# Designs tried in a protein design run: designed miniproteins, single chains, continued (2). Part 48

Each design is a single chain, and the fold is of that chain. pLDDT is the mean over its residues in the fold that is shown.

## One batch from the design tools (miniprotein)

Design m5657
Fold by ESMFold2-Fast:
Structure m5657 (fold): chain A 73 residues (1-73)
Amino acid sequence: MEELRAAAEARIAGLAAALRAAGVPQAVVDEVAALARRAYEAYLAGDLEAAEEANQRALALALPALAAALAAK
């Protein structure tokens, strides 16, 4: 459990680093990472609806921010 959670946190950190490298603002990166973590915790709790909602919110925030960051280059 703890090992699997550590692996999930490492993947979330990797996603955050990729978004930062693309030029997404830190505040948005932090919110996306928090939503991804919430989705993972919901999956561990067996709450698939909460996990899906958190994932959809993360995508809805990340995709426009990434598009805006890429358009600025």
Scores: mean pLDDT 80

Design m5658
Fold by ESMFold2-Fast:
Structure m5658 (fold): chain A 67 residues (1-67)
Amino acid sequence: GSLAERRARLRELLEQAKTKEDVEKIVDWVMEEFGITDRKTAIAILRQVAREMGREDVLKLLDELEK
């Protein structure tokens, strides 16, 4: 799939995310699907998509994951 298709799938996963554990699973998924070895880079991608979706709750959970 294209980068746009992978981003669309990421949005679908984020729509279902409710907990920090859900968000951590999505970080792991992004690392595998995008071939990213740096967790900070995967979190940055998630932040951008969550911001575009207006998911302030997810943005707060991502901040907790960077501690």
Scores: mean pLDDT 83

Design m5659
Fold by ESMFold2-Fast:
Structure m5659 (fold): chain A 79 residues (1-79)
Amino acid sequence: MASPAGAQADLDRWKARAEKVAKETIELAKKYGEEFKPYADKIQKLVDEAKASTSGGDAGRLLDEAEKLYKEMKEKIEK
């Protein structure tokens, strides 16, 4: 169960964000194929590292990078 402590709540929130980004990235790669695989692979690696992190600062930084790449991937798909 999640701790009522703020730091633990933040870690749980980052893990939820990581799972969402990973799921959305996999679905986009599945739909648009191999040309977006490098983005999906890099995003997945960052998400996995964020999920493994016990530091909110590290998790936040890794998720920020993953979300930035996900946004770039979406922009390329939309153009």
Scores: mean pLDDT 73

Design m5660
Fold by ESMFold2-Fast:
Parts: C-alpha cells; structure tokens; sequence
Structure m5660 (fold): chain A 82 residues (1-82)
C-alpha cells in the first residue's frame, strides 16, 4: 500500500464512522418517538397507529439513504485502490 492509499483508507473510515454515528442517532430518535407513541395508543389507538406508521416509514427511508451512501463510499474507495 502506498501512503496515498493509506490516507484514502483513513479518510474512508472517518466518513463511514460519521455515517454510522448518524445512523445510530436516527435509530435512537425513532425508538424514543415510538415509545412515546405507544403510550398515546391507550388514548387514541387509530391516531397513534397512523403516527407510528409515519415515523417507521420516515426512519426506514433515512436508514436506507445512509446505507446506500455507505455502500457507495465503500465501492468508490475499492475502485480507487484497484
């Protein structure tokens, strides 16, 4: 490995760590909101379920976006190392 390749790997690791931290923050926030909405289900089950469905859909969309971004970074880095 050249110094340039080592520097590229380090930069890639840093970017992936930042993405994984963002992913964890989305998971934590989504879980916290879902816990609060489950409490609201006792008062208004239909309204709570609709909000739960929206929160889950939004969380899944954000996680999918981050996963695709991480995969692109991995592929791009592997291509540059070739």
Amino acid sequence: LTKEQIDLIKETQKKLEELFARRQAIVDETNARLSELEKEREKDPEKAQAEIDRVVAEGNAELTRIDREALKIIIDTNMKLS
Scores: mean pLDDT 86

Design m5661
Fold by ESMFold2-Fast:
Structure m5661 (fold): chain A 86 residues (1-86)
Amino acid sequence: SMRERFDELVARGEELLREALEAMRQGNYVRARDLADRAVELYREARRLAEEMGDRERALEADINEGVAALVAGVAALLAKIQEKK
């Protein structure tokens, strides 16, 4: 069902975001950015699916989670640039 697909996308996004935060803790900002960017894409797909279902609450949930993942990706990208030696 579309709801089961939404739940799967959100769960996958949460897993990627957890891994991104662990990569941040380890100082691997390039990996953290990649993982967080992938989470953004999953949450975008989830938001589109929720919009197709007419489910405003799930669309808002996915939108908020996309914003959080995008913030993590942005911070990781900035830290990766600062960490560049040369």
Scores: mean pLDDT 89

Design m5662
Fold by ESMFold2-Fast:
Structure m5662 (fold): chain A 77 residues (1-77)
Amino acid sequence: SWYEKLRKLAERLLDIQVARNPDTPQEEIDAARAKIDEIAREGAKYIEENPEEIAELLAANTEDTEHARLLREVLAA
C-alpha cells in the first residue's frame, strides 16, 4: 500500500537526517517519528485518490539523486 511505502520512505529519510546531524535534539527526532504515521496516512490517501500524482512526483524528483533513489527503492518494494 502507499501508506506502507510512504511510512518506510519517511522513516528511512529521518534515519539519514539523524545520522548526518548527530546534534539534532532528541525532542525533534521524537516529534518527527510521532508524525510519520499521520503524514504517511494523509499522503497515501492523496496519492490513491490522485493516481497521476505518482508520475508527477517521480518526474519532479529525478534530479535529486539521493531522494530519487530512495523513492524508487521504496516504490519498487
Scores: mean pLDDT 69

Design m5663
Fold by ESMFold2-Fast:
Structure m5663 (fold): chain A 102 residues (1-102)
Amino acid sequence: VDDAVEEARKYIEEARKSPLDEAVKNLERAIQAVVKVLNAAYEALQAGDPERAIDYARKAKELATEVLEVAREKGLPDHLITAAKNLIEAADSLIAEARARL
Protein backbone atom coordinates (compact mmCIF):
# COMPACT_ATOMS: atom_id res chain seq x y z
CA VAL A 1 0.00 0.00 0.00
CA ASP A 2 2.95 2.37 0.61
CA ASP A 3 3.72 2.15 -3.14
CA ALA A 4 0.13 3.20 -3.95
CA VAL A 5 0.34 6.12 -1.46
CA GLU A 6 3.64 7.31 -3.04
CA GLU A 7 2.17 6.83 -6.55
CA ALA A 8 -0.86 9.00 -5.60
CA ARG A 9 1.37 11.73 -4.07
CA LYS A 10 3.58 11.74 -7.19
CA TYR A 11 0.62 12.17 -9.57
CA ILE A 12 -1.02 14.86 -7.37
CA GLU A 13 2.25 16.83 -7.36
CA GLU A 14 2.66 16.41 -11.15
CA ALA A 15 -0.95 17.59 -11.62
CA ARG A 16 -0.18 20.81 -9.69
CA LYS A 17 2.75 21.58 -12.06
CA SER A 18 1.11 20.44 -15.32
CA PRO A 19 -0.86 22.22 -18.07
CA LEU A 20 -4.62 21.55 -17.92
CA ASP A 21 -4.74 18.43 -20.17
CA GLU A 22 -1.81 16.72 -18.41
CA ALA A 23 -3.19 17.75 -14.99
CA VAL A 24 -6.43 15.84 -15.81
CA LYS A 25 -4.45 12.69 -16.74
CA ASN A 26 -2.24 12.97 -13.64
CA LEU A 27 -5.27 13.35 -11.32
CA GLU A 28 -6.99 10.38 -13.03
CA ARG A 29 -3.88 8.30 -12.23
CA ALA A 30 -3.82 9.71 -8.68
CA ILE A 31 -7.49 8.66 -8.26
CA GLN A 32 -6.60 5.12 -9.43
CA ALA A 33 -3.80 4.98 -6.83
CA VAL A 34 -6.16 6.28 -4.07
CA VAL A 35 -8.63 3.51 -5.03
CA LYS A 36 -5.80 0.97 -4.47
CA VAL A 37 -5.16 2.45 -0.97
CA LEU A 38 -8.91 2.33 -0.15
CA ASN A 39 -9.12 -1.28 -1.41
CA ALA A 40 -6.20 -2.18 0.89
CA ALA A 41 -8.14 -0.58 3.79
CA TYR A 42 -11.21 -2.68 2.90
CA GLU A 43 -9.09 -5.87 2.69
CA ALA A 44 -7.52 -5.13 6.11
CA LEU A 45 -11.02 -4.70 7.61
CA GLN A 46 -12.21 -8.01 6.06
CA ALA A 47 -9.06 -9.71 7.44
CA GLY A 48 -9.99 -8.56 10.98
CA ASP A 49 -7.46 -5.71 11.27
CA PRO A 50 -9.57 -2.58 11.97
CA GLU A 51 -6.54 -0.52 13.14
CA ARG A 52 -4.79 -1.06 9.77
CA ALA A 53 -8.07 -0.42 7.93
CA ILE A 54 -8.39 2.97 9.73
CA ASP A 55 -4.75 3.87 8.91
CA TYR A 56 -5.15 3.06 5.20
CA ALA A 57 -8.59 4.73 4.96
CA ARG A 58 -7.23 7.91 6.60
CA LYS A 59 -4.40 7.97 4.04
CA ALA A 60 -6.91 7.48 1.21
CA LYS A 61 -9.08 10.34 2.58
CA GLU A 62 -6.05 12.67 2.86
CA LEU A 63 -4.98 11.90 -0.73
CA ALA A 64 -8.55 12.21 -2.10
CA THR A 65 -8.86 15.60 -0.32
CA GLU A 66 -5.67 16.78 -2.09
CA VAL A 67 -7.10 15.57 -5.44
CA LEU A 68 -10.29 17.57 -4.75
CA GLU A 69 -8.26 20.68 -3.83
CA VAL A 70 -6.09 20.53 -6.99
CA ALA A 71 -9.13 19.87 -9.23
CA ARG A 72 -10.98 22.89 -7.77
CA GLU A 73 -7.95 25.24 -7.82
CA LYS A 74 -7.14 24.45 -11.48
CA GLY A 75 -10.80 24.39 -12.63
CA LEU A 76 -10.56 20.76 -13.80
CA PRO A 77 -13.58 18.73 -15.06
CA ASP A 78 -16.45 17.87 -12.67
CA HIS A 79 -15.82 14.11 -13.03
CA LEU A 80 -12.55 14.52 -11.06
CA ILE A 81 -14.33 16.53 -8.33
CA THR A 82 -17.10 13.89 -8.16
CA ALA A 83 -14.59 11.01 -8.03
CA ALA A 84 -12.61 12.70 -5.22
CA LYS A 85 -15.79 13.41 -3.20
CA ASN A 86 -16.92 9.78 -3.63
CA LEU A 87 -13.53 8.53 -2.38
CA ILE A 88 -13.69 10.83 0.68
CA GLU A 89 -17.21 9.52 1.49
CA ALA A 90 -16.09 5.89 1.02
CA ALA A 91 -13.06 6.45 3.29
CA ASP A 92 -15.22 8.10 5.99
CA SER A 93 -17.70 5.17 5.86
CA LEU A 94 -14.87 2.64 6.13
CA ILE A 95 -13.28 4.51 9.09
CA ALA A 96 -16.67 4.53 10.89
CA GLU A 97 -17.19 0.78 10.24
CA ALA A 98 -13.62 -0.04 11.36
CA ARG A 99 -13.98 2.05 14.55
CA ALA A 100 -17.13 0.04 15.40
CA ARG A 101 -14.97 -3.13 15.28
CA LEU A 102 -12.23 -1.87 17.67
Scores: mean pLDDT 88

Design m5664
Fold by ESMFold2-Fast:
Structure m5664 (fold): chain A 88 residues (1-88)
Amino acid sequence: GTVELEVEVTIDGNADVDYIKKLIEKRILSIPGVKSVEISEPVKQPDGTYRFTVRVTVDKDKLEETKEAIREAILSIPGVLSVEIREV
């Protein structure tokens, strides 16, 4: 079985948003427990940051290890300010 994760990412307004978006997609797809990734269009926030949602389909049997790998993969990117992961 699979579980869908909703990942909310906040990026620094001075960062290369398009580059970070592509790098997030590449890194998440390289995680063994990930089956698919869908990334929303980045939206500029009133505070000058950018926010977007990443929907990730994950193997249920690898859920916890895959959630941790996703968090680490995203937060290790310079210009990423926060990541929030929720099961949907």
Scores: mean pLDDT 86

Design m5665
Fold by ESMFold2-Fast:
Structure m5665 (fold): chain A 96 residues (1-96)
Amino acid sequence: LSPELEHEIFRAMVVLSLAVGVVAARNAGDEKTAEILREAIDKVDAALDAEDYDEAIKILKEAKEEVKKTASPELAKEIEKLLELNIKLIEEKKAE
């Protein structure tokens, strides 16, 4: 695959993965956590479009801390795992 296509697939995978967190928050009735994640997705999508992996990682770390303050412990644990997996995926992509 071309590097451009590989990057677009990676970007789409991260965005879709994070969107699962929005659905989980909404199913829990937590619109505030869903809003935090939607804003983080928009910012991460823009950062990945710019190939600014450090900014994308920073945004997800900030979202993780905000979710810990606002979500129930069970939802926060689920969302934190999702955010940590995406941070690791972006760190691995940056290392390529």
Scores: mean pLDDT 87

Design m5666
Fold by ESMFold2-Fast:
Structure m5666 (fold): chain A 55 residues (1-55)
Amino acid sequence: SLQQQIQQLRAQAEQLRAQARQAEAQGNTRQALFLLVHYLAVQGEIYVLERQLAR
């Protein structure tokens, strides 16, 4: 269901955010930015699916 897909994506987003923070802490700015971009893309997918669920 859309609800289950949204929950799965939220879990993925949290992992990406944690990995980005770890990369930044290690001074790997390039990797941190790459992970942050992926995190934002997943957040965008969540937003679209939440809009569909609200309809």
Scores: mean pLDDT 86

Design m5667
Fold by ESMFold2-Fast:
Structure m5667 (fold): chain A 92 residues (1-92)
Amino acid sequence: MLVGVYAALNDPEGVRAIVERAAEAPEPVALVLLDAGDPSGASTRAAREAAAANPRISLGIVGVPGMSVEDVLSPENAELTLALAREAVAAL
């Protein structure tokens, strides 16, 4: 099983394209979406809809309240981001 981690940038079309591309992988894929400041939920909803259309994709969504995408991707938060991603994958 392949594992992908993606931070949401309030880009529902980009998130959908990522899920669809992951569905083309030769093996089942676990995708973890880190919802870092999309208060509309548009990217999260697009990810769920795309994953529902692709049975080879297992989707985990983790909210990171109070963090920006830059904060999530910073080296100072790398261990926290990895821990959250591991917990989400373990729940799939």
Scores: mean pLDDT 66

Design m5668
Fold by ESMFold2-Fast:
Structure m5668 (fold): chain A 97 residues (1-97)
Amino acid sequence: MEKEEALKLLDEIKEKFPLFSVPFDTERFPAVKKFKNPISVEQIKKDIESGKLKTFDEVLEKLREMVKQLKEIFPNTLFEGEAEEIEKFLDEYEKKR
């Protein structure tokens, strides 16, 4: 896996979608605790750096899982709207590869 390409994608998502740049407070958002493995951009970055995510396709799958979890945690909110924009961004990114 090209780690630099994967990390650049994560940085671009953080820059374009700032609502996901701040970790979710589990006391304020207790629904996050219902997910055994809550996914964040920072967690994906750590999993790339540790070698837990080995392929670029695995990184894309984790980003799509994150989007799905965010829609389930924050229905009808600004977070769901931003999650939909991330999904569109990933679709366009995959088309360009």
Scores: mean pLDDT 70

Design m5669
Fold by ESMFold2-Fast:
Structure m5669 (fold): chain A 61 residues (1-61)
Amino acid sequence: LEAELDRVLADTSLSREEKIIALNVIEIGAAVGIAVSTDPEERARYQAVLDRAQAAIDELE
């Protein structure tokens, strides 16, 4: 998910609408990752992805 987030943010070919859709999918993936992860380190990584995706959506709004 982290690599996907970085790719979406760097992709200049995506429209604003396409970026918002992709970021929303990444948010869902990160939230699922948090819910199913039993390792605190993995949970923290997913939480960081979720926080970054939310911040990016707010910036695009």
Scores: mean pLDDT 81

Design m5670
Fold by ESMFold2-Fast:
Structure m5670 (fold): chain A 73 residues (1-73)
Amino acid sequence: LDEIVARLEAVRDAAEAVLAARREEILAALAEAPGDIDLYAALVEEVLRAVPGVDEADARALAEAMAAALRAA
């Protein structure tokens, strides 16, 4: 468990850099459908899949966790 968390934390740092680079693209997509959490999660999953070392399953899990947190907020 701890090793998985550490791996996800390392991936998070790389994912943040990719997300920052694509911030305007993501915001433009969200402007077309404001409040569409599923669309936002799908965009995040696509960005995370582009990060070296991120498996498709890890990208999906992180996007799902984000969507769940946003729906609960």
Scores: mean pLDDT 67

Design m5671
Fold by ESMFold2-Fast:
Structure m5671 (fold): chain A 99 residues (1-99)
Amino acid sequence: MLAEEIVDEILSKFPNVSRELIRDLLFQAVGAKLEGKEIKEPVKTPSHTDDELGAMHEIVKIVNSMSKEELEEVLKELLESFSEEEQKKIEEEIAKAKA
């Protein structure tokens, strides 16, 4: 599964970055590229860790090297992943409320 392979590759290089952040950044970059918008290179700010900035640069590099077909596949897989993550958060909140 192309999206999860990319996320896992970035996590292997930047294990301190959250999986949610990597998925969100990848979704934004893929969406922008498919719409023909310029993907701006992230600038280091005090709010970003070195690992977060590194992950952002790697995502932009990967997305810029991908074909349209690969970008469409990643977008579909990420949309499915977001719905599962949202459901998991809802279930965790319900479990916390029942305890």
Scores: mean pLDDT 68

Design m5672
Fold by ESMFold2-Fast:
Structure m5672 (fold): chain A 59 residues (1-59)
Amino acid sequence: KEELEELLKDPEVVAFLKEIYERMVTEGKTAADIARELGLDPQYLGELLKLAFEKGLVK
């Protein structure tokens, strides 16, 4: 959890997560669907997105 919080201090990581969220809304996909398309761990991406929402970094 603390390692994920450190990643969220990077503005490029936050911008990437905002892009993922926009794709979820516009394409009607889940975070897991986007993660699979990008070759990422769906669990890890889901946890990053959840933490970003909790901190108000992604809306």
Scores: mean pLDDT 77

Design m5673
Fold by ESMFold2-Fast:
Structure m5673 (fold): chain A 81 residues (1-81)
Amino acid sequence: MRAKAEAFAAEVRADAAAAGISDSFLDRLVEGAEDPFLLSAVYLGAAVTLSAFRSAGDPAAEAARRILDALVETFGEQLNA
């Protein structure tokens, strides 16, 4: 889990920064990656954020979509428990 979470954080760090998400938040996500509640909450938050940005026509929607796609690719097994 930890190695997957670290790879995910590294992959999305630039997109997260563009969306205003701090490195501290990503580091805490890596530390809590074994918590399925935290992973589910992050997924739901990303999906809602993507929907909101798309509705507003915000260019941040692309960053949010990439984060959501990377999250599903990395943690899809845990999310489908």
Scores: mean pLDDT 67

Design m5674
Fold by ESMFold2-Fast:
Structure m5674 (fold): chain A 64 residues (1-64)
Amino acid sequence: SLKDAVIRAIVEAAKEHPELTDEEVQRLIERVLAGATPDEVIAELEKISPEAAEVFRKKLEERL
């Protein structure tokens, strides 16, 4: 599902970017489960780490 693809992309970005803390990752996953769009997730990731947002974009595109 799209939600599963988005959650996996968040987890993969966090593995490469430790500035995405466990608390930030959990918050984003809860947002996705509540219906947040990929664009909303990207906007939040860019506030924390533009580099992590780029990894997220690439990983999500590979699964869509």
Scores: mean pLDDT 84

Design m5675
Fold by ESMFold2-Fast:
Structure m5675 (fold): chain A 87 residues (1-87)
Amino acid sequence: AEEEERKKRFEKIVDNEIASFKAELDTRDLTDLEVFLLYQKHLNRILSEFDLSEEELNKVRYRLEYVLAEHLGYSPEDIAALKKLAE
């Protein structure tokens, strides 16, 4: 189905962008500003490919924010606590 194909394409593109973002953070000596710009670049790439639902947008943001927070030394538990406070 068209909806199923879109979902598979979305998941693959998001997974690829997350992997690329993490790899760039792990292999490059980046300033805080460059890290922020890299985050925005990967988010904007996904937003340019899809008309995202609120659920899909939240999923993308949480996955990118997880990678960013992990790079900054936060645990998964800290990330979950921050997410709960933002609700």
Scores: mean pLDDT 77

Design m5676
Fold by ESMFold2-Fast:
Structure m5676 (fold): chain A 70 residues (1-70)
Amino acid sequence: SEKEKAKEKLKEKLKEEGIEVPESKIEEMAELAVNKDLKSIEELAKEARKNEDYDMLLLYGYAYKLALEN
């Protein structure tokens, strides 16, 4: 499925960066990317920036890119 492919791509990018994120979060972001829900990804990114959570910001950036590529 498209969601499974997106999840795999996000998981691989996080692994390349040495970042560990709960699988539930990766699955959530894969779903948002497949649905092209840019607004939700942007809101999550704003919260991560406020909390200085740069690992989550990286995940959100990859999800945003994935959404734009489809």
Scores: mean pLDDT 85

Design m5677
Fold by ESMFold2-Fast:
Structure m5677 (fold): chain A 103 residues (1-103)
Amino acid sequence: PTRTDFRAQVLGVRGPVTHFEEGWTVVEGEATAVFDVPLAPGTWVSGTFPATNAKGQTATASGGGVVTDATHLDGVVVAAPGLELEDGEVVTGGPGDFYATPV
């Protein structure tokens, strides 16, 4: 697969978020996806996503994954500086947690 780095329009974190406290949420619409070409299934992509917590603080989370369909990624979100997590914890979960990959 071809690796592509992008800033994605994020639809929100779906599914269980493990090791993520204080109601941080990936915010839809604050970043726009920039794909210069259609991405084939199996393409690895990475990007940054805005996140907001219950305190109204904003931070940039980073994440990556593999395109499974034109509209779906299997990926994870990694906490960026500014996210308030319990010591040693990482945000787990992302669009891919909601969008099951066909076998």
Scores: mean pLDDT 41

Design m5678
Fold by ESMFold2-Fast:
Structure m5678 (fold): chain A 84 residues (1-84)
Amino acid sequence: MEQLRKEFEESVKRYEEVMKELQQETDPHKRIILRFEITALIGELIYLSRRARKLGDFELAEEMEKKAEEFRRDLAQLQQQERQ
């Protein structure tokens, strides 16, 4: 269980770094790569949340699911800004 929390914290930190880089990046090719990385990190959080539920850590699982939803909303908002 402690290992899952550490992996969660590392994934959140990595997401923040990639999202900051994506907001500052103007190269279309690099932006595509960064968007794939963000999508992979969201998938990682969903995977970790399922593992937390199997271990009976429902509070950690809900925290991970909530964070994954926040990341999805942030990514969707950035994509909308690119069109406007």
Scores: mean pLDDT 81

Design m5679
Fold by ESMFold2-Fast:
Structure m5679 (fold): chain A 88 residues (1-88)
Amino acid sequence: AKELAKELLRPSIPLSLEGAEELLEAAAEAAARILEERGWAPTPENVAEAIREVIARVAASLDVAALDASKLSDKELIERAIEAIREL
């Protein structure tokens, strides 16, 4: 489950960014945890659904509508995303 989540997320996360590998790891672990908690089989469809739930929860936790991204560096945004994922 975790490795499949990493493969599905990898194209969306630029590995050249500082903290990208840690973000990928955290998101994959959160998706795998959702699958285990829900009793879902680790199929690509179920992993994709778990990833959507992680993204939705992170967006809600960060209050993306009120987030002034211009005041945060890419590193700070990644660190906030990792923290939000770990709060799930």
Scores: mean pLDDT 68

Design m5680
Fold by ESMFold2-Fast:
Structure m5680 (fold): chain A 81 residues (1-81)
Amino acid sequence: SLRERLEAVAAPAQELIDKALAEKESEEITREERAELLRRAAELAASDPLLAELLRAMAAGDRERAAALAAEIQARIAASE
């Protein structure tokens, strides 16, 4: 499932997905955190394009896009269970 792939290849991204879904105030991310998000997005672009787009949206600080992508990912996880 997509949930299993999140745990296996992007476990740290799960916390960020939860933050996006919570619709909370934007938290400042560090330059190092942003670089890590972009690196993982590049690695996932071919296999998990929605997750890659989520990570790029979070790195860009685009909270609306990140929330929409997180909701789409959650819906696909639910559908695959």
Scores: mean pLDDT 65

Design m5681
Fold by ESMFold2-Fast:
Structure m5681 (fold): chain A 70 residues (1-70)
Amino acid sequence: MRPPPPAEEVRELLIKAVPKLVEAFKASGMTKEELKKWVEDFAKNYVAAGKKRKASPELVEAMKEAIDKL
């Protein structure tokens, strides 16, 4: 069995995956406004789940920036 990756590496993987996720949601007909709202709601729920993890402000900003890049 392989050890679990460190939390910071998981964070980087999530940030790298953000453009693909945003592009997939855009292809589903969501507007930039809807995507930004979804990101805010996701970040709130992610922090609420967060004994193990917290959504960093940098992650939220990266998601919003990827949406604006569309």
Scores: mean pLDDT 65

Design m5682
Fold by ESMFold2-Fast:
Structure m5682 (fold): chain A 61 residues (1-61)
Amino acid sequence: ELEKIAEEFYKILTKDGRITPERIAKLPVDVLVKMIKNRFGLDEETAREVAEKVKELAKKE
């Protein structure tokens, strides 16, 4: 489930305090796609789906 990957990535980003939910919501999708591809080894299409879900999580925070 892409939602689970998005939740785990969101937790990783916010746990060390370097990136806030507000900042994540404002990041370009392409930036999140690159980060997700690097961390999870996902293809670009899948990483983009995860990135969109991460942005939704940040907005609901």
Scores: mean pLDDT 77

Design m5683
Fold by ESMFold2-Fast:
Structure m5683 (fold): chain A 79 residues (1-79)
Amino acid sequence: ALAELQRELALARAHTRQGDAAYEQGNIEEAIRHYQEAIDHLDRALALAREIGASDIDIGVLEIALGVTKVSLKNLLAQ
């Protein structure tokens, strides 16, 4: 539960950083892949956070992170 949540958050963070780096290098296809993986990990983290009874504030922070990453992906796909 908590260990799984921490693992999913670490993976989401790693993929977001890799996506940002790929985007800065002009590798749009690689950036799309990493943002999509980050979204999948954030979705799992959000489900786990709800399961363990995380605070509404902590859940809200994850929902914002997920929304921001989805907007980034949508903007790249619209190119």
Scores: mean pLDDT 85

Design m5684
Fold by ESMFold2-Fast:
Structure m5684 (fold): chain A 67 residues (1-67)
Amino acid sequence: MIISKETAKELLAEAARKAGYSEVTVRVMLAEFDKHFKEELVSSEELLDFVKDPKVREELEKLLKKL
């Protein structure tokens, strides 16, 4: 699935929050996302591969299935 960079960032932030991370940690994750993804479109596979934390990845997989 191809999604906008904006949608990918929103899903990543929500997944991190659901995994129990603080807003400071969420902001750090979003900053790392911006360094890694330069294009306006992101594949769901690339987004999942980017996430190394298994708790965040699990929550992100759940959110992607609802799209």
Scores: mean pLDDT 84

Design m5685
Fold by ESMFold2-Fast:
Structure m5685 (fold): chain A 107 residues (1-107)
Amino acid sequence: MILELLEELKRAGAAERIEVPDENKVVITVPRPDGRNGTVTLEKLDENTVKVTIEDAPLFRVALANLRGLSNAEVAALAAQPRLELVLSKEEVARLLELWLEHWRLG
């Protein structure tokens, strides 16, 4: 599921580059409208838990806010941070990638 979602993100142009430095780590380069890139790192901690690091990727932060049911004020606070680090389940990561793909396709 996660690998299929990563392939769809790359095909849609929502992910510029996907790097797999090891079996427990995925680094995703996210294009931004201003021509700069953001980075999202997924690190497997255990069988069901993933550490997600988001750097300079506002669209991914919006998708995360929708996953967590955050208010507009909380979304604004997250978007203002240069780096965000969270611990999510594998199911939450799959949902986050789906929401990111949906948000990208809507513009």
Scores: mean pLDDT 78

Design m5686
Fold by ESMFold2-Fast:
Structure m5686 (fold): chain A 61 residues (1-61)
Amino acid sequence: DFVPVSEVRKILEETAEKVMPSIPKEALDGSIEYLTTDPEKNLVKKKYYDLLLEGSKKLIS
């Protein structure tokens, strides 16, 4: 199971705004690229997305 990088980017950007608003866009882009599994860098494994979503909910709730 995979999730589009656009969904991962949305969660990470929203989380960064709440907990680390000074993080540069390049650092977020690098983190997202590191999580991708396909050669086109468009897909992230659902298990990693679920972990990010859980972490985001814990940090911004």
Scores: mean pLDDT 73

Design m5687
Fold by ESMFold2-Fast:
Structure m5687 (fold): chain A 103 residues (1-103)
Amino acid sequence: MEEEKILEYSSLRMAILIKKAEEKRAEGDELGAEIYDAMYKLILGVLKAIGVPEETVKEIEEKAREMAETKPLSELEEEYNKLLPEVKKILDKRAKEKQQKLA
């Protein structure tokens, strides 16, 4: 389903941010880690602001944590890049459908 791809994409993006923050902390780069933590919180804020249900946001976060714990950063980035074109097509289609309802 289209919803499953959007959830997967969001979870992958957030998992990548978790892994990058962890790498920066391991290097002693606290500022770099805080930047990635801030980007993660910004994504959560945007999802809530555009009306993504709280239940869906929690599901995205839980899946992101699982991916960050079980997969290396390189695999997460590869999967993210493979899903990006498909998710963009879904989002573009939904944006056009909303414009037609307002016209």
Scores: mean pLDDT 78

Design m5688
Fold by ESMFold2-Fast:
Structure m5688 (fold): chain A 73 residues (1-73)
Amino acid sequence: MSPALRTAERLLAAALARGRATADEADQIGVASHIAAEEGEKERALAVLRRALEELDLDPDARTGLERAIQAI
């Protein structure tokens, strides 16, 4: 597993435990997922981003950032 994918999954797990993510946390998940996709983990990176959008209570800025991350992959 890429280090970036592991980071994205770890950050998502922490956010899921709280049920929410800040814009900064969502940005970090997006960046880590984008790097993971560049490293060949595209389907898993998209799964992380989709899971975040579905399960987390997100501010509009955080939601927009994650949607842009999906479009960039």
Scores: mean pLDDT 85

Design m5689
Fold by ESMFold2-Fast:
Structure m5689 (fold): chain A 87 residues (1-87)
Amino acid sequence: SDEEILEIAKNSTPAQVRALLTTAGNMAEIVNDKEALERIEESRKLLESGNPEDRVRATVEALKIILELSGKVPEAMARLLAERRAG
């Protein structure tokens, strides 16, 4: 829920937010979602500001992307394997 996301965001350290953004970025690359990748890059810039409010915003966005893409990752991985990407 939005309340749970906000609670996690308020209690997240910068190192934890970087890890969440890395996870979200990997998921966005797997599903080839360019809009999600742009949202992640904007969130990384927010984290670099050092502002606590920007850190919360970056964390919320990372968690939302993870939740939005979580249902798409298994299908995207199956497609990548089927496309003979090993050479």
Scores: mean pLDDT 81

Design m5690
Fold by ESMFold2-Fast:
Structure m5690 (fold): chain A 85 residues (1-85)
Amino acid sequence: SHIEIEGRVFTEEERRKALIGIEVLEQMGAKLVRLEEGEDYIRVEFEFGKVSAQQAERLREAALVLAKMLGEVVRLEIDLEVLEP
């Protein structure tokens, strides 16, 4: 499974909230594989294995919350491999 979020941060508060969102995803078991920070820019990429349907929904919601913390979303990619029933 893969989550990529790219966007702009216009304030230090937006950056701080985005970094907290990254920590939340890591605590949920997503492995941080890329973090790019610029003057007004954040790009983050996570990898993780197959997840249950319940875990997939929680990870998707956490990624959407992170995206909402950005001043502008440039890219949001959520690709969740769910364990087959």
Scores: mean pLDDT 83

Design m5691
Fold by ESMFold2-Fast:
Structure m5691 (fold): chain A 91 residues (1-91)
Amino acid sequence: MEELYEPNKELQEIYRKETGSKKKTFTMSELIGALLRYASDQGLFDPENPTIVNVSGTPIGKFLGVDEFDATDLSPLEKAIKEKSKLVKPS
């Protein structure tokens, strides 16, 4: 069973807009997928280096405490999500 995370309200709203889902708990893959889709829809990929996502001044950047991340190395993004989300323990 994949670990489930409950993100903050801002990330839940982003996921709701991108997927139409009313879920409050998500797998890491779902959270990363929603953030990358949001970045694509908002045009946040750097035009000079399209692997870099510029999130400075966005709700994602505020939530994660970062100005940018590399879409080809998701480890820092996964760490930030884990630190900013509540891990839902399996019952």
Scores: mean pLDDT 75

